# Designed miniproteins, single chains, continued (2), part 46

Each design is a single chain, and the fold is of that chain. pLDDT is the mean over its residues in the fold that is shown.

## One batch from the design tools (miniprotein)

Design m5675
Fold by ESMFold2-Fast:
Structure m5675 (fold): chain A 81 residues (1-81)
Amino acid sequence: SHMEEHRKLADEYEKKGDEYWKEGKFLEAAQYYINAGLHYLRAGDRERAAEYFEKAAQYFEKAGNTDLAKVYRELAERLRA
């Protein structure tokens, strides 16, 4: 189904993000986690979307991108409200 396709894509983006994180490529990891979160949102899974936006925010902070870290942290907070 449409939701199952988005969950599968989210899982694939998550795995790619984990690969980049293990290589120390924090900006690339953050980008892949954002895509995972967006696909979880499209699948109706707001809690998992929030989790991956929080992971992206943490990696933006590690990369020194404080403004982007704040944006994705606030998005995660709104999804849980």
Scores: mean pLDDT 86

Design m5676
Fold by ESMFold2-Fast:
Structure m5676 (fold): chain A 98 residues (1-98)
Amino acid sequence: SALALAEQIEALLKQIHASTDKNEQIALLQQVRALARQLRDMLADDPLMSANVDAVIALTDGAIEAIEAGDELRFLTLLTVMGGTVTMLLNLLRRKEA
């Protein structure tokens, strides 16, 4: 389900926050991107939800670029914004299934 994918993305973001290894953070962000693309396909008929998932994909790409550039502040900022966007998606999906 879309909710299950969004919950899996939230769990991966918690793992990224706990990680101190850049290679592990990149691998986890690549997993977030893959799941977000699947979620985008499932939510294609919902313009608001699909736009929020597109934002998660863009933030994930930016976070990978920030790690590769050694820009720790940008990485942490993008990761925080991504967490907020995923929380909003979870709240919207839970209301839709209620």
Scores: mean pLDDT 87

Design m5677
Fold by ESMFold2-Fast:
Structure m5677 (fold): chain A 58 residues (1-58)
Amino acid sequence: SAAKEAENLARGEKATELFKEGDKLYQLGDKYSLIDKEKAEELRAEADKKYEEAAKLI
């Protein structure tokens, strides 16, 4: 139905945004890995949460 298609599109858009947020956090984590390992691990953990949220939407 058109309603299900709209819901699927909305979930796909949210998933895409969450993946982009996760990628940014992962890139920051990589930069911090050379300076502050604890901060790098926190950023990667946040990225993983964003990826998990995105995966649940698709």
Scores: mean pLDDT 85

Design m5678
Fold by ESMFold2-Fast:
Structure m5678 (fold): chain A 65 residues (1-65)
Amino acid sequence: MVGKYEVTIVGDRPALTSDGSLVPPGTVLTGTLLEIREDGTALVRLDETGELIELPLSDVKLTKL
């Protein structure tokens, strides 16, 4: 799906990017949703860095742009 999304990190846990950086809770990012995996994990490519972020759907709010 070639859709752009606003990605809001919800809850109290930081998310980890593919380069090993931590994204703190409450951060709002934009990116391209690449995949929703069978375990309920979303894979997003971030627009600003090109890095991948992988996080459970329970820990993120995805809003289609």
Scores: mean pLDDT 77

Design m5679
Fold by ESMFold2-Fast:
Structure m5679 (fold): chain A 56 residues (1-56)
Amino acid sequence: MEKLERQLESAREASLVNRTQALVALHELEKLLKEETDPELRKKIEELIREIQGRL
């Protein structure tokens, strides 16, 4: 698995553990989004952020 895909999968899994881990995952994804310049990868990160926010 590519590094970014692995990071997104880890964030998704962590967000399912509890609310605190979900908030940590959102913070990590926000940081990744600020560092990412590829529009397709940014879209994938934004979609995961919205998914996790929808569960909070």
Scores: mean pLDDT 78

Design m5680
Fold by ESMFold2-Fast:
Structure m5680 (fold): chain A 56 residues (1-56)
Amino acid sequence: PPSPEQVAAARAALGRNPELDRAQQRELARRLGVSPATVSRIRRELVEAGELRLYP
């Protein structure tokens, strides 16, 4: 499972750049040492919480 630090870093990166495409999300996952599925899950949680909108 990802560490709380890795989760926090992913949330911060996604919040700063909501326009991240699939390739950029994979690169972010690689840089943070998490799976692409973890990045996708965090992004979904941010959208559900209203912190990241799919329709700006």
Scores: mean pLDDT 72

Design m5681
Fold by ESMFold2-Fast:
Structure m5681 (fold): chain A 99 residues (1-99)
Amino acid sequence: MERIIEELKASAERHEKLAEEYLKNGDVEGAARHYAQAGWDYLVLGEYEKAAEYFDKALELAPDHPGAWTVAMFAAVAYRLAGDEEKAKRYEELANKHR
């Protein structure tokens, strides 16, 4: 289990760096995908606050992407698990509007 946790943390850090590199190169949609993947890795690690922050970054960069409603739903889950019920509710409402 520890090795999987270390691999997930390394994956999250790699996706963070890739997102920054994609932004530097002007690929906003590519950056959004890598931020979403970092959010997923942190969600699996139980780092809910970090997961929520990265899902927020992904949505800010690509709000109109066809997959944005799923990212919003996972942001809602991450915020709820982090104890931010107000933000969780806001993202649930946002996800429902994009269905």
Scores: mean pLDDT 81

Design m5682
Fold by ESMFold2-Fast:
Structure m5682 (fold): chain A 60 residues (1-60)
Amino acid sequence: SALEEARRLILEGRGEEAGRLLAEVARKKGMSDKAIEGIVRAAREGDVAASLMGIEELEE
C-alpha cells in the first residue's frame, strides 16, 4: 500500500519522497491543507516520530 511505502521511505531517511506520497494519500482522504502541510513538513524535516503518527492517523 502507499502507506506501507511511505513508512519504509521514512525509516530509510527519504523524508521528501515520503512527504510527497503522504500528501497524495491525505488529499484523497479529504484532510485539510493545514494537516497535509504538517505531515509533509514532519517527513521533510526527518521527524520520524511525527511522520509515523501521521501515517497512523491516515490508516484510521
Scores: mean pLDDT 80

Design m5683
Fold by ESMFold2-Fast:
Structure m5683 (fold): chain A 62 residues (1-62)
Amino acid sequence: SVLSEEKKKKLQEYLEELGKKDPEKALEIRDLVIQMINDGKSEEEIVKEIETIDKELAEKLK
């Protein structure tokens, strides 16, 4: 997997909390990550794209 297990766990935990407050944004980030993994993007590229949507999440994944 492109993302480390630690970063996957942080992402899942963050999206679970975000989904309670803003389910549309949580789904957007989830779909973006899945698409980028399927496109063969690196972990660094995935985190950079997440930063355009959610800077707090991107910082947690660094």
Scores: mean pLDDT 82

Design m5684
Fold by ESMFold2-Fast:
Structure m5684 (fold): chain A 69 residues (1-69)
Amino acid sequence: GPEREAALRRALEGAKAAIRAGNSVAAKFGLQELHRLGASREELEELRREALRAGDDVTAAYADELLAT
């Protein structure tokens, strides 16, 4: 519903902001929340690409683990 869609968007924005800030801990928590909220495979792959662009291999590896689930 609209509330869950809003939560997904906030979590996506938060994860991207954490990746840009180099905060791998916050980025991983954002990815975990997105997975719990039912983020699409495509949304998780987008965040993995953003992490790789930022040089955050820890966050990218975590996104790979979630994508394998």
Scores: mean pLDDT 84

Design m5685
Fold by ESMFold2-Fast:
Structure m5685 (fold): chain A 77 residues (1-77)
Amino acid sequence: LEERQREIALEIFEEAARRAAEAGADEALLEALLEAVRAGDSEREEELLRELSKDPVARKAIEEALRESIRAAKELE
């Protein structure tokens, strides 16, 4: 269920982005990443992830979101 997996991943990333923004990460970059994920723009996602990885707060939030997304995807199997 590709659509369901995308929805779960977006929810996880949205929560991580909110927490990172509240902790002082660049909210504009986080919003741009979420929009790129929603649009399926892989090239822009990669570019924004490189920028966010320079911020330790954003990097931690992204790593946690990726781990949660992998776990959720496994549950669908």
Scores: mean pLDDT 72

Design m5686
Fold by ESMFold2-Fast:
Structure m5686 (fold): chain A 66 residues (1-66)
Amino acid sequence: MDDVITEEEAESILKVIDNAPAGARAAGRTVDPAALERSKQAVMEAKEKGLSVGETAKLIEDAVAA
């Protein structure tokens, strides 16, 4: 089974990230635009490098925490 992130999976994850500001607003939280940008870059990098979905999720966590 090919566990590398697909174009469809990457697009789905990017859509979740794009919706994060709306979710945070509804929850009364702030969103750092730089953290969102780093998260999107992590997804794009994972796709280019053929990383797994799990590795992609970890990169997003690390990008948000940075």
Scores: mean pLDDT 74

Design m5687
Fold by ESMFold2-Fast:
Structure m5687 (fold): chain A 96 residues (1-96)
Amino acid sequence: GIEELVERVRELLEEAREALKEGNVEKALKLLEEALALVEELRAAGAPLEEIRELLRELLELGKELLKVAPKELITEAIGLLLRIMGLLFDVELEE
């Protein structure tokens, strides 16, 4: 159901956060792309995830810049944005 997809998104975001902490930007990007695909599926099913989708897209663009230069400041910003996305997922209301 929708609840199982939301839980899978949370798991992918947590794994992406750990990958970013380890400096594995390539792994984090793959996990974030999988999370975005599930968020798009959830939105198609009527879940109110427009803000989460926008923030995930911003995080993916930031991650692409990290692959080019990898400054510590951008990694910290990426982790911060990811934590905000995770917080929004905990507040998602699903109708029946």
Scores: mean pLDDT 77

Design m5688
Fold by ESMFold2-Fast:
Structure m5688 (fold): chain A 61 residues (1-61)
Amino acid sequence: SALERDKAFLRAAVNELLAMKEAGVPAEEIKKRAEELISKAANPAVQAALRSFLEGLLAEL
């Protein structure tokens, strides 16, 4: 279903961004990758969830 696809996408995106942070990737590069992932998300709720996650992630960088 679209819901299961969106959940899988969000989980994969969050895991990728978290792995980048753990690897010491610069904040500007993480932000760029997050914006690419947000642009690929068709569902506005998934876009909003990723933006919220990015805001929290950047606060710790």
Scores: mean pLDDT 85

Design m5689
Fold by ESMFold2-Fast:
Structure m5689 (fold): chain A 70 residues (1-70)
Amino acid sequence: MTDEEIDKIAEEIAKRLGVTVEQARKIVEFVLKLNGVITVEDVDKLAEELGITREQAIRGLEEAYKLLKK
């Protein structure tokens, strides 16, 4: 996946969740790093690291999965 494709996905997630593009980019990178396997503990860690709610982290991960469909 190219950096340009990651940027486009991040912009779409940012728009849908009302988070910054930088936060959305971190969500996309997190999904890619875990190769689509995410635990509740991973969600909590991501939410704390980005300063977003658990609910926003869950929605961001779901949107990233949908946009990254392989």
Scores: mean pLDDT 76

Design m5690
Fold by ESMFold2-Fast:
Structure m5690 (fold): chain A 90 residues (1-90)
Amino acid sequence: SKKEVLEKMKKIRDKFIEESDELVQKLYEALAAGDEEEVKRELEKIKELVEKTIEELKRIAEEYPEFKETIDSEIEHLEKSLEELENKAK
């Protein structure tokens, strides 16, 4: 059902927010310290988390093709958020 799909997507999003919050905090600490190497490491970890989250969302789209457009939009938002974070870290 639509409710079940939305609940699955919410769980994926909540887990992403929880895990990304810790990584973003470390990124900001590295930026404040001027540690360019650590900034790159934390950005790569965030990118890995984004890729994992996208893979989970794609699995839902395979199970529920009628939600593919909605899921593709969520994926675009994740990719744009990552790009914005990378741009702020430059």
Scores: mean pLDDT 85

Design m5691
Fold by ESMFold2-Fast:
Structure m5691 (fold): chain A 97 residues (1-97)
Amino acid sequence: SARLAAARAVIDEIVARVFMGVLLNVKSVLDKALEEAKNNPVLTPEERAIVVDYINEVKELVEEGEKNNLSIEEKLNRFQKLLGQFLDRLRAAFAAA
């Protein structure tokens, strides 16, 4: 599906921005990714909800990382776990679309 290919491309860009937000510990990058997810017309409501939930989980990780002085390695390990869970949810939504 051309729509699914376009949705994957949009999500890949959002995921890259989220990764940079985690590495740089910059909430504004995550806020921009969240706004792009909310306003992107290519994503279905279900796909949008999954992406928004993922970004919010990552924002929580960044805040916890600051509060608890988590190392870059620990933040990346936890980010990879969140990314894996996100990709599983997204794969299910794409199969249902």
Scores: mean pLDDT 83

Design m5692
Fold by ESMFold2-Fast:
Structure m5692 (fold): chain A 85 residues (1-85)
Amino acid sequence: MEEDVLKALEKLKEIKELKEKGIKEKNEELLKKALELAKEGEKEYGELAKKYEAEGDLVMAKVYRELAEQFRKAKEETEKALKEL
């Protein structure tokens, strides 16, 4: 559980680094990779949030819902960067 949260934070950091490098270098492939990771994380952590909510673990449901929201924001920012390229 806590290990999954740490993995989520590491993925968010990787997305940020790929996005920043893609913008700086005008590299469409790096931005596309960041976008794919962001979409995958939004889905994965959104599904975990629903699972824990169904099990009655409202604390973990909130944690994963907030993580899914961070991936959603990363997705939106990366889509914007890709369109500005």
Scores: mean pLDDT 86

Design m5693
Fold by ESMFold2-Fast:
Structure m5693 (fold): chain A 84 residues (1-84)
Amino acid sequence: SPLVEALKSEEVPKSLFNSEKAYEYFQKGLELAREGKLEEAIEYFEKALEEDPNFGLAAYYLGQLLLLQEKDEEAKEYFELADK
């Protein structure tokens, strides 16, 4: 399909995501976070990282939400993942 071809092309930043499914989970996480559903948002960012462990943006947002929940040590691990 055209979408599969685009995802494998040099025009799609591989550093942002390696899976369309990871990106879909990431978008759902952002929607839930905007609605204040922080626990559900965390679950979706975790699902995004399960599909693409190098998805730095998902790790960054997960870290921010964990920090808001006072889970500082867990947040630090995800920020370190996001910087790699």
Scores: mean pLDDT 73

Design m5694
Fold by ESMFold2-Fast:
Structure m5694 (fold): chain A 87 residues (1-87)
Amino acid sequence: GKAGGEAAARGAEAAAEGARSGDPAKAAGGAIAAIGGALSAELAGAPKEAAEEIEEGARKAAEGAAAGDAEKAEEGAELARRGAEKA
């Protein structure tokens, strides 16, 4: 659970960095890593509250990155990090 949550948080942060720097490859790669990490945390049996925060954070970071909305992507990264700390 924790390793998947940490991967999701790192991916979400990379998505936010890509959105901030206008780097679409980094934004897309970060978003994919965040979603994969969230799934891994859920499949590994992370606590429900942690899994929900990681999933919501990953989704928000991916949506922000796709839209070029760095603020939304950063909010997603913070939420994923918070969830990872609980996993």
Scores: mean pLDDT 80

Design m5695
Fold by ESMFold2-Fast:
Structure m5695 (fold): chain A 90 residues (1-90)
Amino acid sequence: MEKREKLLEAAKNGDIDTAIDYLKELMKEGVLPEELSEMTREAVRVLIEQGKPVQAAAFAIEAIGLWLEYERKLTPEEKQRMKKEQEARK
């Protein structure tokens, strides 16, 4: 997925705003919670490895905030639909 690569590239460059924008787009596209969590963890890890702990903390805090808002907007039916779509791919 091209947006995943762009998110990680923005994170590597310390462009947290751009990385957050790509995360928002992936959430709107209905990417699974587990996959979004992995992408967020990877971006934070990249920033820490580059010696940018402040940027890593900022990204993590914003990602958690977006995650809580995303969860709040999803109905139980939408959550089940997303899960079924991913299981159908296996």
Scores: mean pLDDT 73

Design m5696
Fold by ESMFold2-Fast:
Structure m5696 (fold): chain A 71 residues (1-71)
Amino acid sequence: MEEERRALAEELLRAAEEARRAAEELRRRGGPESAVELGERMAELARRIAERLLEGVEPEEAAREALEEAQ
């Protein structure tokens, strides 16, 4: 269980970093600001879920807390 949670958190952290870099690249190329902002918000959401998982929070609760913080 703990190993699976850690693996999921590591995958989410990688996804968050990739999304952040994609948003930066889109901004650099003059892409739509709305798309850049969406990418940045998705990266932040994934990062927050991953942090909660690493703190021992259950996946469903981690997602709920991250979504509430995104409001």
Scores: mean pLDDT 78

Design m5697
Fold by ESMFold2-Fast:
Structure m5697 (fold): chain A 59 residues (1-59)
Amino acid sequence: GPTEEQKKELLRLIGEILRIIGEIFDLELNGGSKEEIEELEKKLKELMEKMRELEEKIK
């Protein structure tokens, strides 16, 4: 199973992903900048890729 370090990193990444999703949702609802939304979407993709890499290592 995953180590304590791997669990902590997974929780950190999940927390960051959820925060960014919430920020995108807030901007979409409140008429935020298209540029800001696109930047957050790119960061979300990067975090999801990091989470996937970590998931692969704990298999």
Scores: mean pLDDT 83

Design m5698
Fold by ESMFold2-Fast:
Structure m5698 (fold): chain A 107 residues (1-107)
Amino acid sequence: SELERIRALAAEGRAALDAGDSARLLAVLEELARLALASTDPEVRELAVRTIADLVLEAVRRGLLSPEQLERALALLEELRAAFADDPVVVATLELTAAEIRRALAA
């Protein structure tokens, strides 16, 4: 059921991206982060982090997030990175995603 919930959130996030609804997208990202932080299942954790990365990278590419929203997304990625510091695959995904947010903030 957690994997099904993440897939449903991925679909909601994609719909928010297509609608240009940055507030709804941030709510989806926060719920995905909450699911990742609450789970001890590596598959749930990895899928949630991958989904967050995919949604954030697409939002940055489309220029949909304000500077304040980019800073909020960066804070979520840093929270996940701190929680999952011993998982090199998750850390690498979060670091690459955070780098793209920092580039958008510097522009």
Scores: mean pLDDT 89

Design m5699
Fold by ESMFold2-Fast:
Structure m5699 (fold): chain A 95 residues (1-95)
Amino acid sequence: SWEEAIRKVGEILGEMRELAVRNPEEFLEKFDEYEKEILDVLAPHLTPEQLARLKELFERFKKEMENAKTRDELIQVFERFSREFDAILREARAA
């Protein structure tokens, strides 16, 4: 269900946030795995266009996160990513 998918995605995003704080290097190494897991969970519930928008969001923010010079900067980029991610999911549910 959508509710189960959103709950699972929330759990993954929580794990990502904790890892970004605890070990930024490991977080960046696992970013592609987190992306794949999230997209696999959401794919049955999204249109191809919505899924493409999420993939573009991940690609854009991965580059920004890799260019972060401090842990605080990385966390700020991640928080912005999370807000934009949430906005896309809210739009998807409203349709």
Scores: mean pLDDT 85

Design m5700
Fold by ESMFold2-Fast:
Structure m5700 (fold): chain A 87 residues (1-87)
Amino acid sequence: NPEEKRREEERKKTLERGEQLKRAFEEAKKYLAAGDNEKAIAVLKELAQTSTSELLDPDGRRHVVVLWSDYSSDETEELSVPLPPVV
């Protein structure tokens, strides 16, 4: 059944993407903890095609928000990365 095969492949692709995002998220968190914001942002930009947005906080500081959802748990996770000031 070609329709059933399409849905199964799409589901598998979504699960594989979820695992990739989780690994990259953990890597970005480690860079943030080390104070290496440039590397953290670079890792998150690798995910930019999935779901990212640039937000301006009340203090006028910019940050990047990355969202992802896991089909197996319907879990949505968010990571906010402060952007360096434009020099």
Scores: mean pLDDT 58

Design m5701
Fold by ESMFold2-Fast:
Structure m5701 (fold): chain A 76 residues (1-76)
Amino acid sequence: EKEKLERAKELARRGAALRAEVAAATAAGRGEEAVARLEEEVARIEAELQKLLASLSPEAQAEAQKAGLAALAAAL
């Protein structure tokens, strides 16, 4: 379960960083195609993170909740 939790944390961090980049790119008026690609990558990471969190044992899910991973996933 430790490896799954560490991967979930990594995915959550990358997703949050990309979401911030999407917001910055949109505010800066960058091309729609570039923004769309970032949004697609965020959606992919979100899906992988949700699937990974759902695969955790009840104890590991409790640790993930304590670490705020579900909140980070919801923010993507």
Scores: mean pLDDT 74

Design m5702
Fold by ESMFold2-Fast:
Structure m5702 (fold): chain A 64 residues (1-64)
Amino acid sequence: MKAEEALLRAFEEMQRRGVTDPEEKARLIVEAAKELGVSKEEFLKVARQHLDPETLALVEELLE
């Protein structure tokens, strides 16, 4: 699933870089989704399963 792969890649990057700030996490997540060409709807469905509510809200805003 492209959406899940995008999230996993972003999550690995966050862990490798030591990113803990929700805004930076959301940015990396949205970048990964766009890189893989994942639709907003499909991506948000998967993001809801893996992200905390704070980061999810920021991702939703960035995806618009």
Scores: mean pLDDT 78

Design m5703
Fold by ESMFold2-Fast:
Order: structure tokens, then C-alpha cells, then sequence
Structure m5703 (fold): chain A 65 residues (1-65)
């Protein structure tokens, strides 16, 4: 979806700027790709609002199911 594509773009840019490893970034991308459309839009909203730490926390929650 376009929401997932935008979320991946914003998230990977932020994670690279913060010095996250390539393995961690690849794992985050796979989690985003596995999200429902609704979950992806929630994540995108946080990223567009600059709430990157909240976005990462939400991503961790999605991964912990």
C-alpha cells in the first residue's frame, strides 16, 4: 500500500540518521510490510507528526504478537 511505502521511507530515513544497524532497519521494514492497512496508517501518522520514538514503540508492539 502507499501508506506502507511512505512509512518505510520515513522510518528507514529516521533510523539511519539515528545510527541503527542495517539488520535492525531490515527487521523494521519486514514488520511494516506485515502490518494491516489500518496499522500502517497509524504508524505513518506518527512518523508524519515527527513522533518517531512513539512510532518505534508501536512497531515493537506489532512485532511482539
Amino acid sequence: SSAKEKAIELLTKYMKEKGHSEETIEEAVKIVESLSEEEAEELLKLLEEGKFEEALEKLTLFASK
Scores: mean pLDDT 82

Design m5704
Fold by ESMFold2-Fast:
Structure m5704 (fold): chain A 67 residues (1-67)
Amino acid sequence: SLEEKARNIVEGAKKLLEDGMSEEVAAALIAREGGLSLETAREIVRLVKEGRYEEAFELALKALEEK
């Protein structure tokens, strides 16, 4: 489901940041794996870094539905 994909994107971003990857590297990986624009992936990674997980999930879900 798109909800499961969006959740995996947010959890993936969180894990990459926890593993010490930079925001730029995390965004590039999330964009590639999620099939998202780099701009949207950067916004998701920023929200995750700020602890704004619900907003990151909603953004990922919307981006997946609009493409």
Scores: mean pLDDT 85

Design m5705
Fold by ESMFold2-Fast:
Structure m5705 (fold): chain A 55 residues (1-55)
Amino acid sequence: SLEELEERLKELIKEFEKLAETFDPSDREHLRRLAELSEEIHEVQEKIDELRKKE
């Protein structure tokens, strides 16, 4: 449901922000994890936007 997607989006954003807080651009593994979270956030946001547009 839309509500479940919005809740998941908030959790993903919080995790991203937590990792970004200790961001080191020389840490390739840290960058990879941030990129993965960013992609998941984008996918969930797209689904939310699609559902809202079809209301």
Scores: mean pLDDT 78

Design m5706
Fold by ESMFold2-Fast:
Structure m5706 (fold): chain A 126 residues (1-126)
Amino acid sequence: PLPSREEIREAVEQHTKVLYAEADIEVSEDVYEKAVELLTEGVVLELEGKLEEAIEKFEEAIKVDPQFALAWHNLGEVLEKQGKLEEAKEYYEKAIEINPNFEQARLNLAKLYEKLGKLEEAKKIK
C-alpha cells in the first residue's frame, strides 16, 4: 500500500529540517510551508506514477526555495525514472552542492555514474 499524504508530509518535514540544519540554511516560515507542501504533492504524484505532474510540483518547490536540496534530489529521481540520465545527474549534483551530507543524493549519483560507465566518478562520491 502507498503511504498516506499525511505520512508523506511528515517524512518530508523531518528530512527537510535535518537537511536545512546540516547545511546551516535558514528560510522564512512562509517559504518553508509552501516548499514542503509542493514537495509533498510532487511525492504523492510520483507514487501514483504521474511523473510529468510530479516534475512540475518539484520545479515549483525549487522556484519557491532554490536551496531546497530535497526538491532537487526528488526531481533527479523522477528524471532518472524517465531515462533522462544527464538531467538527473545535474539535479543530484545540485542537491549535493547545497547539502554535501545528503547521503541519499550521493548514493543515487554514484549509482547513476556507474550506469553511465563513469566508474571513477562513482568511487569518488561513495
Scores: mean pLDDT 86

Design m5707
Fold by ESMFold2-Fast:
Structure m5707 (fold): chain A 64 residues (1-64)
Amino acid sequence: MLSNLSAAEQAKALEEAYKRAKKHPEDMALDEEELKKEALEAAEEMKKKGLEEAAKIFEKMAKE
């Protein structure tokens, strides 16, 4: 469960899921803009919690 992971581990898990989804975008009808938006929202949430390192990971995912 994500609740058992540190914020940095949660960010890495989402990055892996993002990469997996990008390999099959046509099959999953995934919108890259939605994935970027989710990453930015997660970054803001991490900043509100004072988790700067996790926030940087999410921002990197969105900007990559």
Scores: mean pLDDT 65

Design m5708
Fold by ESMFold2-Fast:
Order: sequence, then structure tokens, then C-alpha cells
Structure m5708 (fold): chain A 81 residues (1-81)
Amino acid sequence: MVTVTVEVRVADPAGVAPLVAAMFEAARAAGATSFEGTRLTETHAVFRATFPSREAAEAAARAFEEAARAAGAEEVRVRIE
């Protein structure tokens, strides 16, 4: 199993809900075996998704970055472990 961790920041707290929805959809579309999100502050959240292969995780990392920015994230940091 390979884990993708995505840290995101938004300007407005109201942007968190649509961002969470976009990240969950991106994880599902990429074939994640698990997905969890933690809201650290009103504008800062961390998501973790696990994948069966490195190739799936790398594709998902790109999709997550694109989905987060499209949903209004000001800062996106993606890490594969």
C-alpha cells in the first residue's frame, strides 16, 4: 500500500466543504482503498488516501493537486509515502 498525503489551505472557511467533496471524488475516481480528512483549522485541512500501487498513487497525487486548486485552494502540498 502507498499513501498520498495532501495538505491544503483556503482563503475562506466556506471553501472547505466543496474542497472536501472534490478531494473525496478525486480519491474515489483514482481507486483509493481508503480516504480520510482532518480539518486542522477553519482554513487548513489534511487528507490521506491509500492506493494499491505506486503508479496509482502518483496519478492520484496529480489529480489531487489539480482538484484542490480547481476547488479554490491557495496552497497545496502533496506527499507520497
Scores: mean pLDDT 81

Design m5709
Fold by ESMFold2-Fast:
Formats: structure tokens, sequence, C-alpha cells
Structure m5709 (fold): chain A 54 residues (1-54)
């Protein structure tokens, strides 16, 4: 599984808990991190932080 596939699966898992606007913001943030070479651990941490702030 690629890092992009991993991020997509996490977004899909938590999409029911988020608004469409929040989903778009999260996707944009994760895309930026992936472009910077983020690891799965960093992606997971970002998703967790986003959910706590939402």
Amino acid sequence: MTIEEYAERLVARFAPLLTPEQIEALRKRLDELIKQGATREEISREVAAFLEAA
C-alpha cells in the first residue's frame, strides 16, 4: 500500500464524522504532507489531530 492509498483509506474511514468542507481541508493538508515526504506515522498523527480539533 502506497502512502497516498493509506491517507485515502484514513480519510474514507473518518469521512462520516466530518463535513464535506472538513474532508476537503483534511485531504489538502494530507496531500501537502505527502509532497513533503511524510511517513504513515505522520499521516496518522495529522488525522488524529484534525479529528480532535474538528
Scores: mean pLDDT 81

Design m5710
Fold by ESMFold2-Fast:
Structure m5710 (fold): chain A 103 residues (1-103)
Amino acid sequence: MKEEEEKQFEKIKKLADRIITLAEQALSDPSLTPEQKEALQRAIDLANAIKEIVDLYKEGKISLEEAKQRILNLADGIIDSAREAGLPEIVELAQEIKKIAEK
């Protein structure tokens, strides 16, 4: 159980890193609206928060249930932000995070 949970959280962290990379690349587009730029920055901030929750769980500072619940809420925020920014690839990555956290 514990080893499988650690692998799931490592996968979540890698997906969050991928979201940050894609959102940072998208922010380099000068044609973005101010609203799209704000949505992309929110997606980056939320993905960084997911990484922090994973680290808190690894350090034994929060329970598995607490970590899963916080990650699910943050992933929902990323989905909403990515939809506002018009980035379906980030929506798909955040949906994958939700699938892992719901197991």
Scores: mean pLDDT 86

Design m5711
Fold by ESMFold2-Fast:
Structure m5711 (fold): chain A 57 residues (1-57)
Amino acid sequence: SLEEKIETVKKAVRTVGDAVGASEEKIKEAIKKGEELLRQGKSVKEATQAAANIVMD
């Protein structure tokens, strides 16, 4: 489901953010972007890659 996909992306983004010492603001921005991409019909892989790019900046 979309909800399960969103939770998967959130967990992945928080894990990456914690590993790289990202700020909470960057993590929130990344999660928001990932959710937007999922709502547009992008895959979990595409959403996670885009979100990870934000949190690693």
Scores: mean pLDDT 83

